# Designed miniproteins, single chains, part 105

Each design is a single chain, and the fold is of that chain. pLDDT is the mean over its residues in the fold that is shown.

## One batch from the design tools (miniprotein)

Design m3640
Fold by ESMFold2-Fast:
Structure m3640 (fold): chain A 82 residues (1-82)
Amino acid sequence: LPLEELSEEDVERIAKRVAERTGISEELAREVVERYLTGGSEAAERYLVEEQGFSQAEAQEIVLVTGLEINKEVAEREAEEA
């Protein structure tokens, strides 16, 4: 599945997992996931550092976890279609 074709329910599920792993709020995690899907890891990192006030190291950790959880959701969806 293309990353940009994930449903709102898929995004919510990913955001909950990101929040659980990183300790950020589910609302913030959802914003990070959406920024990642539209502009990649750089857009998500920029949002966290410039708009949310996270350090570069904290933003990089959150973005890494976000990318892993997105890839996991996509892999699970592709496995269901195979």
Scores: mean pLDDT 79

Design m3641
Fold by ESMFold2-Fast:
Structure m3641 (fold): chain A 97 residues (1-97)
Amino acid sequence: GTVSEEQIEAVNRAVRLLAEAIARARKEDPSVAPLVRQAAGHLAEAEADARSRTNAESMKQHAREAARYLDEAAKAASPEVQRLLREARRYLEEVAA
């Protein structure tokens, strides 16, 4: 299906927040950095689908997978990293809606 402008905006917001979370996790919480990087990999696939504008179902699936890794990372993350992960997850919910 076709990707909406709202879904593209939500993906872009999630990408930005996750980049900040990765940078902070590497410095402040290296134990969760691998999980955040796996979420980033799935989000990169969702972003590619959003750019093509033709793969809405694939985009939603990648967003759900990214959210799963963010949930796992949040369980062990520092408060600042957890805040960024929580904000990113909210945008992933909008992508997957």
Scores: mean pLDDT 85

Design m3642
Fold by ESMFold2-Fast:
Structure m3642 (fold): chain A 72 residues (1-72)
Amino acid sequence: DEEKRKELEEALERMERSARELLAQGAPPVVLRVGLHEAEELLKEAEKLNMPELVKRAKELIRQLREALATL
C-alpha cells in the first residue's frame, strides 16, 4: 500500500530527527529505550512491505540508539 509506505517513511524521518535532538541533549536512558523500541517496530513493518532503503535507515537508527545506550 503506497499510502502506508509514505506514512512509514515520514514516521522514520520524525524518529531520526527526534533521536538526533535527544542524543544532543543527553536524554535519559528510558527515553532512548522507548525510541529504540519504536525504531525496531518500524523496521519490522518496513521489512514486511519490502522497503529496503527504509530498512537500511531504520537499522542505522537502531545502531545509533544502541551505541548511545552502551556509552551511558
Scores: mean pLDDT 84

Design m3643
Fold by ESMFold2-Fast:
Structure m3643 (fold): chain A 67 residues (1-67)
Amino acid sequence: MEEIGKKILEEGKELARKLIEEGESLDETKERVSRYIMEQGVEAGLSSELIAKIQLEVVKFAEKEYS
């Protein structure tokens, strides 16, 4: 994975954790982190496949944190 992809992944997980701690619903957290990763990934020039992988990993992280 590109270094930029790793940074976006870590930022996405941190955002998910903060949103959950602030009382956002799981569905709202998933939507907001997926949007964040898409925006950051597109701006950084990441492939659609890599963006989708990062989104999936962060969404799974959020689901585990919310349980």
Scores: mean pLDDT 83

Design m3644
Fold by ESMFold2-Fast:
Order: C-alpha cells, then sequence, then structure tokens
Structure m3644 (fold): chain A 91 residues (1-91)
C-alpha cells in the first residue's frame, strides 16, 4: 500500500487553511511524479496540521522528528511505501 503523509506546522489558527492547501498541492505533485514514473497514485492520504503554541526552531524540529519517526516505523513494517511532505507556515 502507498501512503502519503503530510505534516504542516503553523504558528496561528488562521494559517491552517493555507497549510491544508500546501499539503494538497504536495499530494498533487507527488501523484503527478508517480504517474510520470508509471506508478499509480497513493492508496491513502493522511494530512496533519499542528499549531505550535510557542513556534520555535526547536519545537518545529521536535515535531518534524516525531513525524519522521512515525514514518520510519510505518516503513519498517514492510507493508507501506510512505511518501513524506513537510511544510512550515509562519505569518
Amino acid sequence: MRLFLGLALVDREELEEEARRLLEQAERELTRALLEEGLPPPDRVERRIVRLEEPTDEAERAEGERFAAEAAALRATGDLEVYLSGAVVRG
């Protein structure tokens, strides 16, 4: 199974819709790239938007590390081909 995992970090609630659009754009770009390689699109899409109460480089790195660890665990099962996209939206 092919899984798209998108993570977007935002510093305020008003940016959540922009973050969602960025993840949707990343999903479309991945789908296009897969089709160019003769592969079908992802079977499942998971988009995660996280609002950081204190948006620091350390908090962003910590969330990115948690997300990468989750993706690595999913890949380690051998059941999933995992495609990652990350975005940070600041205003």
Scores: mean pLDDT 79

Design m3645
Fold by ESMFold2-Fast:
Structure m3645 (fold): chain A 89 residues (1-89)
Amino acid sequence: SSSEEVYKFLLGIAEGLSINEIAKRLNVPISYVRGSLEFYETLTGEKIKDDESPLSSAVYKRMLKSDIRQTRLLTEEQKEEILARIEAF
């Protein structure tokens, strides 16, 4: 995925959108959004429903914040914006 695609995906999650709403906003199949969450779901043993926000899971929210801080796919300004939105959710 390009850095722009990653930014848009993470921004959708950070806004508290459901899996269905993220897929609709990005004009991608629901399977694409679910594929991006598969590692998390495997690690926790928890499945996020298509009508639920990934941020409804405290474990996912914590892991996502850590991954955003460590990624090279986002600018520091984009990281600050996304992390602030996630924290406010």
Scores: mean pLDDT 81

Design m3646
Fold by ESMFold2-Fast:
Structure m3646 (fold): chain A 62 residues (1-62)
Amino acid sequence: MKLTKEQMLKLKEKLNELVDKGIDVDVETVREILEELGIEGALELTPEEIKEIIDNGILKLL
C-alpha cells in the first residue's frame, strides 16, 4: 500500500478517534477515510488489505 507518512498518521489518528468514541471501524469506514485523504487506489484495496490496515493501525495505537 502506497501511503505517505503523513497520510498514514492521519488515518491512524482518525481510526483512534472512532475507537475512542465507541464507533465500530469496518472496511467501508476505512475506505471512506482513505478517499477523504486523497489516497490514490483506495477503491482498489480489498477488504482483506483494509482489515490489515485496521489491525496494524489500531493495535499499534492501543
Scores: mean pLDDT 67

Design m3647
Fold by ESMFold2-Fast:
Structure m3647 (fold): chain A 85 residues (1-85)
Amino acid sequence: MEKEKAERGAIVARVLQSVKRYGLERVREMLNRLLEQGQRDNNQQLIRESQIGLEVLDQLEDPAKRRELEEFGEKGVKELLKEEE
């Protein structure tokens, strides 16, 4: 269960990084395409990750939630790095 929270945090961090690089509208387009691709391929992981990413983008429109998401993402990445080589 703790690993699932860390993995979700890593997805959040990845989405935030992509928004920083490509902008919010571009990342939303990319996530919608990935969701459609996951649905076509019956790729449950891609569907889940894309849906989480879209939820993160909706939350980023609230400045108060933006900071919380950034902190959550950083924690998730750090926890995953402790378990990998």
Scores: mean pLDDT 76

Design m3648
Fold by ESMFold2-Fast:
Structure m3648 (fold): chain A 109 residues (1-109)
Amino acid sequence: GTALGVLLGLLGAAFGLAGLLLGLAGLGLAGGRAAVTGGGFAAAGVDAAPADDVLAALAAALGGLFATAGGVAAARAAKNSLEAVFGVAGAIAGIGAMAAAAIKLGRKP
């Protein structure tokens, strides 16, 4: 159904944006390709795997990034930023998907 496509798109947008932000933060801390790779992996995971597998893969990637990119203090700062990004990304992706669907149809937006 269409609802599953929208949900996967929303998750992809949220994970992609969060991964990109975390990647940028990781570059500041470690200059690390691992942080950037984590972001790309999260986005690619949405296309390659169902939501459950994407969530598990994202959790593993985030754990690895936190372990690699910084200590406890840096991990806490990144976690707070990631939570804010997930909230904003979720709202934006939802609004964007609805707006795009309405515009694409051109019927009573």
Scores: mean pLDDT 49

Design m3649
Fold by ESMFold2-Fast:
Structure m3649 (fold): chain A 96 residues (1-96)
Amino acid sequence: KAEEEIKKAAEETLETLEEIAEEARELGNEEAAEGMREAAEMVRKAVEAGDVDTAVAILEAAAAQLKALLPEEKAEEFTERLEEEAKRLKEAYEAA
């Protein structure tokens, strides 16, 4: 059960990063889109290694990058989504 919850939380996090990357690209910000794709690959590797602290740190870095590159309203929307995913990852790991 715990492994399934971690896998589900990781899949949801990767989906969120992909959605944000696509939306950033539609806003014309290729740098933000590329940053989100890079963050997704790093999160996947961290979760595979069992390192939730690193995965959360990657999401925090991604949120900071979005705040630097995007309009405030969109940055707030996307960073809130990433914060929710970071919380879910922590909770899934604590349940393990």
Scores: mean pLDDT 83

Design m3650
Fold by ESMFold2-Fast:
Structure m3650 (fold): chain A 66 residues (1-66)
Amino acid sequence: MKKKELQKKIDEAVRLALERSPSLADTSPETQREIAKETGLPVSTVSRALRRADEEGQRRLEEIAA
């Protein structure tokens, strides 16, 4: 998988997770499996990508709100 193609799939996975849950950290294992199936990524890759995106998003919210 090319770097650009991988990043596009990761972005799609994050979008789907935000659509289905109020935060990336609250994404259930079942939802992660569905996203993995839809994006063609391994579940482990989806889980790591969502965790990383959640940490970045939470940091931005903390910087804006406090």
Scores: mean pLDDT 71

Design m3651
Fold by ESMFold2-Fast:
Structure m3651 (fold): chain A 100 residues (1-100)
Amino acid sequence: SMAEEEERRRRAELLAEVTEGVLQLAVGVVKAVVDERKKKGEELSEEEKEEIERLLRLVEKDVEETLAELRRLDAPEELLDRVRRALEEMKEEIRKILEE
């Protein structure tokens, strides 16, 4: 039973760490695309900004599924809060990139 509890905890920690990394990578990718466009003298159109906002909504849905998986693994609330913070930080950083 204790070995199974340790395995669940390790799985939950790994899932949170990977999710945090993927969200940080998403910020980097959006920044690289926007920076490349700016170098070409091209600004993002309102339609392109709306498409990025649509992608953010899909990422939010995927994170909600990740939070459900973490709850299934009996993850502590601290771990769920870390993933929620990473999502909000990603959203804030991407929106700042789109406004600049």
Scores: mean pLDDT 86

Design m3652
Fold by ESMFold2-Fast:
Structure m3652 (fold): chain A 89 residues (1-89)
Amino acid sequence: DEEKRRELERLAEEMGLSEEELELLLRAERALENRELDFSEEERRRLAEILVDMQEKAAERGIGTAAPEPREAVVERLVEQLRAAQEKL
């Protein structure tokens, strides 16, 4: 989906994501659609951090609400969810 890719690129630019971080996010999007998760532990943690940063930025813009949990707890939960999803494939 070209529109979805463009939206992700726009968000990446607004958040100051690196090219590597944007590529990881795009890979995660494709992997979820295709059920082909193939990430290292480092990549899963980086992806979780990006997702938390996106949630925080969205909350600042009034799009959503920031999680009441400490950032580290949210990151660890997302890392575990990504790991569990990958193990099921």
Scores: mean pLDDT 69

Design m3653
Fold by ESMFold2-Fast:
Structure m3653 (fold): chain A 68 residues (1-68)
Amino acid sequence: SRDEEIRATVDEMVATAQTLIAQGRFDEVETIIHTLQLLAENEPNPEVRAYVQQKVQEIQQQLQQAKS
């Protein structure tokens, strides 16, 4: 389904962001966060929107921890 395809894309972006955090490539992580935020804002399905928002929060927390 479209929802499954969106979740799969989001999961791939999250995995990429985690790799970039490990590499100290924080500007690229911020770009992924922004892209996911735009995806969530334009997502009509509230369950999928909540999923994307949760992933954004997880990446933001990991990024903040890595910057410390």
Scores: mean pLDDT 89

Design m3654
Fold by ESMFold2-Fast:
Structure m3654 (fold): chain A 75 residues (1-75)
Amino acid sequence: SQLEEALEKLEELTRKIIEALEAGNIEEAHRYAGEAQALLQENLPLIQSDPEARQRALELARRVTEAIEEARARS
């Protein structure tokens, strides 16, 4: 489904953001974050209407937040 494809893409982008942050590639992390933000906005009504999709999106957001905090702590 469109929703499942969007969530799978968000998971892929989340991994790429975290990997870029761990490698210190801030520009690459920003690029992937921008792509993830655009995808999230395009699919927000579908994600918000599905409790499981909403929980998956929240978990991905939590993982990115933790990675950002870890990267900042290393600075």
Scores: mean pLDDT 85

Design m3655
Fold by ESMFold2-Fast:
Structure m3655 (fold): chain A 69 residues (1-69)
Amino acid sequence: SAEREALIARLRELAKTAPAEALPAIADAVDAINAGDYAGAVRGLETLRRRFPDLPEIDALLAEARALQ
């Protein structure tokens, strides 16, 4: 869907400027979305928000992932 592709694109953009420690969790969230595992993507993004609350748009990305469930 267009919403799925937009969320993946935004996560890939976030990865370009994110700290190295956040990259595996961002990659896992992209993989979960690609697999249709939106619950897994939400859990991954909630973990990212807890560990890296200063990541740009993390609350908006989490809301978009929740909307896909």
Scores: mean pLDDT 84

Design m3656
Fold by ESMFold2-Fast:
Structure m3656 (fold): chain A 59 residues (1-59)
Amino acid sequence: MAQLDSLLSILHLNDEDKEKLRALPQEKLQLLLEQLKEISYNSSNLVEFDKLAVKHIRS
């Protein structure tokens, strides 16, 4: 999915975490993408988003 590819290109994740992200249900992926949009794409906010994504992957 184009949305997943965009998310993976933005996040600085390990291959294993990227595979876990791909395995997430579409509903959770959509929520992460919506959160990313609200974060406004600046560098410090992306660091915080990376941490949030890892928490969702590991839960």
Scores: mean pLDDT 66

Design m3657
Fold by ESMFold2-Fast:
Structure m3657 (fold): chain A 113 residues (1-113)
Amino acid sequence: VEEIVKLLKEKKDELSPVVKTIIGYSILAAYYRELGEFEKADELIQKAKDARENPESVDPEEADKLFEKGIEYLPKLLPSEFVLAFNLADIYGRGNKELEELLKELAKTFKPV
C-alpha cells in the first residue's frame, strides 16, 4: 500500500488529467462501496467513464484535487476493495495507453522479478 501511494505521488506530474480522474474516482468508488454506499460508488464509476469518453471536459485542477483525495483514501481500503479500485481503473481506463502502462508498472511492485 505505502509503496503504491509513493509511486503514484512520484508519477503525479507525468499523468494526464484524464488518467488522474479515472484513478481518483476508481479509488473513491471502492471506498464508498466498502462503506456500503453502492449508489454513491456507481455515481463515481459513471464519472470515471465520462472522463474517458470526454477527455476535453476534464478540468486539470479538479483532476489534481481528485487524484490527491484518491491517494489519501487508498490506505483506508480493505485488501479486497484495494483490488477493486485497480480493477475499476483498468475497466474504465481501457484503451488509454498511459493508464495501461501505469497499471502494469504498479503490478510489478507486487511481484519479485
Scores: mean pLDDT 75

Design m3658
Fold by ESMFold2-Fast:
Structure m3658 (fold): chain A 100 residues (1-100)
Amino acid sequence: MLVERMRELGERLRRLKIRLLVEIEVSEEGEVTVRVLAGQPDPAKEEEARELAEEAARLLVEAHAIKEGKEYKSVRIEVELVSREELEEIARKIAEAAEA
C-alpha cells in the first residue's frame, strides 16, 4: 500500500537523519513539478539522500494523483541537497510566515 511505502521511507529518512522540504506544483494543464530540498548531515550519504528524496517525490505525486482522481503524464522532479542548518533556517522562516 502507498501509506506503508511512505512510512518505510520516513523511517529510512529518520535513521539517516535526513530532512526533506517538498513543494508540489500542479499546472492547469496537468503538469506536475516537485521541488525537494534534502538536508543531510553526512556528505558520504549524499547519493543515498538524493535517491530517497526522488523516491519521496514520486510517492507524493502518486498520492496526489489518487486523491484528485487524475493521471499525471508530465512530472518533473527537482532535487537540491542542502546542509541541515540551511534546511532548518528555511523551515523556521516558513513557520514565521505561517503566523503572519
Scores: mean pLDDT 73

Design m3659
Fold by ESMFold2-Fast:
Structure m3659 (fold): chain A 60 residues (1-60)
Amino acid sequence: MPEVFRGKDGGAAASAAAGRYGAVVESREVAPNTVELTFASGARALVTDHGPEGGEAVVE
């Protein structure tokens, strides 16, 4: 059941997700423009930077 957070860039999208799931404790590059984050709650997100379309974080 994915939740989607959007922002003006990947960092903004990640910050929106962190507001619900806690501080980012781990980050990994998984593809160009795509980072996997792990939050203090144990939740994970894929954060993609779409350039002019902004950023998106998809949380499991």
Scores: mean pLDDT 80

Design m3660
Fold by ESMFold2-Fast:
Structure m3660 (fold): chain A 70 residues (1-70)
Amino acid sequence: PTLVVPRSRLEELARELGLSVGAVSRIGKLVLARPNPSDATLARLARRLGVSVERVRRAAEAVRELIDEA
């Protein structure tokens, strides 16, 4: 099952985290597939997105909270 998150909520979260909507969506897909991704997986995604691994960790945490609310 695929959880659909409203685009407006993704845009708000992207703004709060200083990321693009595409980056937040990609992080969200990773968290849906692997709720507790390894540090190595987060670091690879951070490199692909051109952001810090810490920012990806914060985004993954925020997306987990959003998923838990749905």
Scores: mean pLDDT 74

Design m3661
Fold by ESMFold2-Fast:
Structure m3661 (fold): chain A 69 residues (1-69)
Amino acid sequence: MESEKQKLLKKLQEEIKKLEEELKRSKTNAALRAILQDKIKIYQEAIKLLEEGATIEEVEKYIRELEEK
């Protein structure tokens, strides 16, 4: 439902913000930067899926499958 989707949207936005802060601090570590950028892309795509009408379960499954790496 909308209230639960709104809470998940807020959580994903906050996680992206934290990853972007880590990325700004890690300018000299190319391997770490690549990992952080990949995680940011995963969470950005998860937000897009929520906005396109995906269910919370579908979004959580998407994140879980990609975090396996």
Scores: mean pLDDT 78

Design m3662
Fold by ESMFold2-Fast:
Structure m3662 (fold): chain A 95 residues (1-95)
Amino acid sequence: MEEVIERAKKAIDKANEVKEYGQRLAKEAPPELQKKFNEIIEKANKAIDYARRALEVAERGGSPADAQAFVDAAEKLINKAKEELDKLESEYRKR
């Protein structure tokens, strides 16, 4: 459980970083790209929700399998959001 708690906290931090950076890029982006940035931000928000659920399960002494499933889902979503953000930023910078 300690590892799940640590992973969940890192996922929340990473998701918040992706969200904040995506919001900054969206402000400077042309309107057609703003929708794509918003989709990435939504994925980061979902990752935060899954990571928080993992923390709740771990804190209450619930199922390790449930906590693991939630943190795995959070990490998968945030990694995908980060990958999509990096790709979109590279595309935007290349113009």
Scores: mean pLDDT 83

Design m3663
Fold by ESMFold2-Fast:
Structure m3663 (fold): chain A 74 residues (1-74)
Amino acid sequence: STEFKEFLKEAEEAKKNIEEIEAAAKLVGYGVALRVGKEEGEKAAKAALEVGKKDRETLEHLAEGALREIEALL
């Protein structure tokens, strides 16, 4: 039962990590959309998601940049 509980914890952590990557990618897309429109924003979000699957740190830097741009527009 301990191994099963550890598996469930790892599965929940994996789910949370996926949700965080998806949220960061959407934030990158939103920043682009505010500058150049929805279509380019959606393309940027998809590209950022693929980056995040391979390199989470690079996605986090992109999301930080997007957040600063969004804050400057609000």
Scores: mean pLDDT 84

Design m3664
Fold by ESMFold2-Fast:
Structure m3664 (fold): chain A 91 residues (1-91)
Amino acid sequence: HMEKLKEEIEKAREELKRNPLTPEDLESLRRILETARELLKKGLTDVQIELLAALYSLLLDVPFEEALERVRNNPEETLRELERKLEELEE
């Protein structure tokens, strides 16, 4: 399943280069990050960690394996980095 997820992330990365995020996409991402913040207080499941890592990989242009390691080791800091990146993209 990890190889399939990595493949989907690379496809999404290529698509993002062709079609930049819209204002509607950015608002949806903000709501996703707000939900992730609440979930982090309760503890993230493996699936939630993988989804957060996928988002981190796409938005900060980091390989999925590196993103996954960062989220597993420090989910609080990686979420803050995602929130900062979203603020930059909204400007």
Scores: mean pLDDT 80

Design m3665
Fold by ESMFold2-Fast:
Structure m3665 (fold): chain A 60 residues (1-60)
Amino acid sequence: IDADSLGASLGDEAKEIAKSQGGDAAKKVLHEKYGPLLSTLNADQGSTIAAGVADGLQSA
């Protein structure tokens, strides 16, 4: 998994959801949609993706 690309993509999706529904809703949607995939990642990949999502939410 390319964690940087995935983190950026998830961050963009989180930003769009946060702009329309708020950050808590964005986090819930991402967890429901991508939770199973994210649970298979190692710590480094998880941290990179979490940073991308956080950047998306902060820029919303």
Scores: mean pLDDT 76

Design m3666
Fold by ESMFold2-Fast:
Structure m3666 (fold): chain A 87 residues (1-87)
Amino acid sequence: DFYERLKEVIEEATKLLTEKTKEIHEEMLKTEENPPPLEVYLKAVPKAVEAYFGKSEKLGRPLAPEELFKLYDKYLEEALEEWKKET
């Protein structure tokens, strides 16, 4: 089932991206005087997942997991840039 397979990929990727996001934030806490709070970084996860789902549904098959990580990197950069503009 397409949607069952897609759900499994999304669930595993969400877990991995959340763990990766926490690692990135912890590294920033060590190197930056005023790093963004964790919730800024975590905004990238649901945005990447939503974009991945939409693209996979349009294609009629799950995209490669590598595409989800590319979307995550894009939305993480956008979230950090937006926070810097507001502070």
Scores: mean pLDDT 80

Design m3667
Fold by ESMFold2-Fast:
Structure m3667 (fold): chain A 70 residues (1-70)
Amino acid sequence: MLTPEEARDAVKTAEENIKKAEEYLKKGDLRKSSIYATAAGIQATAADMGGLREEAEKVRKKIKEVIDKA
């Protein structure tokens, strides 16, 4: 398990990566969006933050839908 400080840092990193994933998705950079969404999911899981993991997965689903429509 992460220390309280490591858990806090992981939460902040997950939130920042979700934000970057959404920004790259809006710009059409699906590769970068996917990388950041995946990183956010990993960090959220490590921090045991189900809500952030769900948000990261939602972004990944949107990326897949855009790819499938291309």
Scores: mean pLDDT 77

Design m3668
Fold by ESMFold2-Fast:
Structure m3668 (fold): chain A 72 residues (1-72)
Amino acid sequence: APAGPVVYGIGAKFAKNEEEKKRAEEMLDAGRRSLEHIARRTGAEGVFIGKVADTEEEARKLYEEGLKQAAA
């Protein structure tokens, strides 16, 4: 089909130190796995856009960029 169903997962996390970075990565991985489950269950294509940023501002920009990609 020229246009198939696509499910987008968007995540951006801010981490100040290694321990917070690990937690943020675990949360993003959980989100990615949830998206994979939904995609398999619905027969859709899953696209996950998520990163850990060193600053809150960078995390916000990543989230906004992901929303734009999902809306396009």
Scores: mean pLDDT 73

Design m3669
Fold by ESMFold2-Fast:
Structure m3669 (fold): chain A 98 residues (1-98)
Amino acid sequence: SVDAAIAALQERLLAKLEEAKKVPKSVIDEAYKAVTDMYTRLKQESKLEGAKLAYEIITRKASPEEVRAELERIRDDLDTLAGFQEFVEKVLNLAKRK
């Protein structure tokens, strides 16, 4: 379900950001809010596929090329999610910081 996918996304996002020793708590809080805002919108619009793909992108430790390929697969949903690609790329880059 969307609810289960978003809950798992939130938990994994926070865990990955906490692993990055130099990520400030304020950045983690902002990322959490962005995921929560996305969840609220997707729940209202019933965009289940977009939520599932966001979960997979965050959990894969994907390269920028893989992120781009996955976002192309949700192109129709991406048009309704302004800034979604930038948000996902930013979160993945933060999670990869040492």
Scores: mean pLDDT 50

Design m3670
Fold by ESMFold2-Fast:
Structure m3670 (fold): chain A 78 residues (1-78)
Amino acid sequence: SNEEERQKIIDEVKKFAEELIKKYEGKYPFLANEIKTLAERAINLIKNSSVEEAKKIFDRFKEQVKRLIELYEKLKSR
């Protein structure tokens, strides 16, 4: 069902965010907190979206997180 598919996408967002937060929380605590905030925002949008929109929201979330990580690594902020 659309609700099951949407829940799967929410679970994927959570898993993606949790792995990266765990990886970066010691080295870049501000980055880890930004990833957490972006994940919470993405999940809230997905809860009120279609499955098609949910997939697009997850893709945008991944791209945003990727660019944030690249920025922090480039700046060698710790």
Scores: mean pLDDT 86

Design m3671
Fold by ESMFold2-Fast:
Structure m3671 (fold): chain A 100 residues (1-100)
Amino acid sequence: PDVAGEVFEAALRGESARLEAGTFIAEGSMTPDGEFSFRYEDKEYGIFYEVEARLDGGRAVVVKSEFKAEDLSKGIKFGDLEDEERAARGIVEIYAQENA
């Protein structure tokens, strides 16, 4: 989503960002050590997910991946965070390469 994309771009700059778009909130940060954290929340459905990635032995590793949905009656189901995990690893890898 556009909101997540803007947060990811901020993380690549070593920044923290919080963006709101309609009912969506995305928050992300990158530490100087190359630790990435991302949180997304959809207020309409009570959906949230968190992904954290960092360097471990010179390799980007996802250390946290959590999905929750509070109102499944609206047809929202728990999903895989594979795309978010892949993006988080990619951001950590790019940041490490640029700042190694």
Scores: mean pLDDT 65

Design m3672
Fold by ESMFold2-Fast:
Structure m3672 (fold): chain A 97 residues (1-97)
Amino acid sequence: MDELIAATRKSADAFVEAIHAGDEEKARQAAIDLANNVGELMLAAGMDPREAAITSVAIQLLGVAALASPTPEEREDAAQGVRSLVDDAIAKARELA
């Protein structure tokens, strides 16, 4: 469990850093890694596969929104949304472990 949480946090940090740096290529890769790590974490914790899939899709959509956002404020809002979903997924995984 701790290794999956660490991987999820690392990919979330990489995504946020890439958004702040304006590195669209790194942000895309980090978003893919993050969605995969969150999905794996939730499934490993014994969460409903449907809930895991919905959360992974939500992270992907917010990632796309951050990359497509025309202003720094909108990009930060979307990045914060991703952080909130990640923190929620980690909290739920810990409760089930």
Scores: mean pLDDT 79

Design m3673
Fold by ESMFold2-Fast:
Structure m3673 (fold): chain A 81 residues (1-81)
Amino acid sequence: SKEEILAILEEVIEALRASPNPTLRQLARELERTAEHMRSLSEEELRKRAVDALLMIARLAEGLGDHELAAFARARAEEVA
């Protein structure tokens, strides 16, 4: 459902907000702004954008050495897809 996808995104945004890395915390703020727009999308468009966002988060976290956050975001992307 749309609510389940939004809940998964919020869970990952909370993990980004809790990060000791300032780049990941800044990404959390940017995603919070985007989440308002995402609520207006259809479930299909929301699912597609959520998967793209979660995979982008995973790649960025991996590049910054946060392997746990990267794995978490990848697992959440699989749940949404």
Scores: mean pLDDT 85

Design m3674
Fold by ESMFold2-Fast:
Structure m3674 (fold): chain A 97 residues (1-97)
Amino acid sequence: MREEEIERRREEFERLAKELGEVDEGGRAMIERLIEVAPGEFELALIEAAEREKAGDTRVLTAEEVEALLEAAGERTGRRGEALRRVRELRAEVAAK
């Protein structure tokens, strides 16, 4: 991916984190990994987080909450199976550190 695209996604994440309130270490690790290796999934998660914020449903972005955002994004796009597979891969990568 182009550096400018990664930078833009980092800016969007930081803005979202500020607006949603709090991001824990696990949630941050998953989002950072998404920005670097799965930018499409990151964009889908960002859209779902924005929709929840509009509904007044602001929550701490934990690893579990990021997983829930990806599942919701998968349902909206009809790609639930792909979203769940991506979450499983990210969890395995983060756990391997």
Scores: mean pLDDT 65

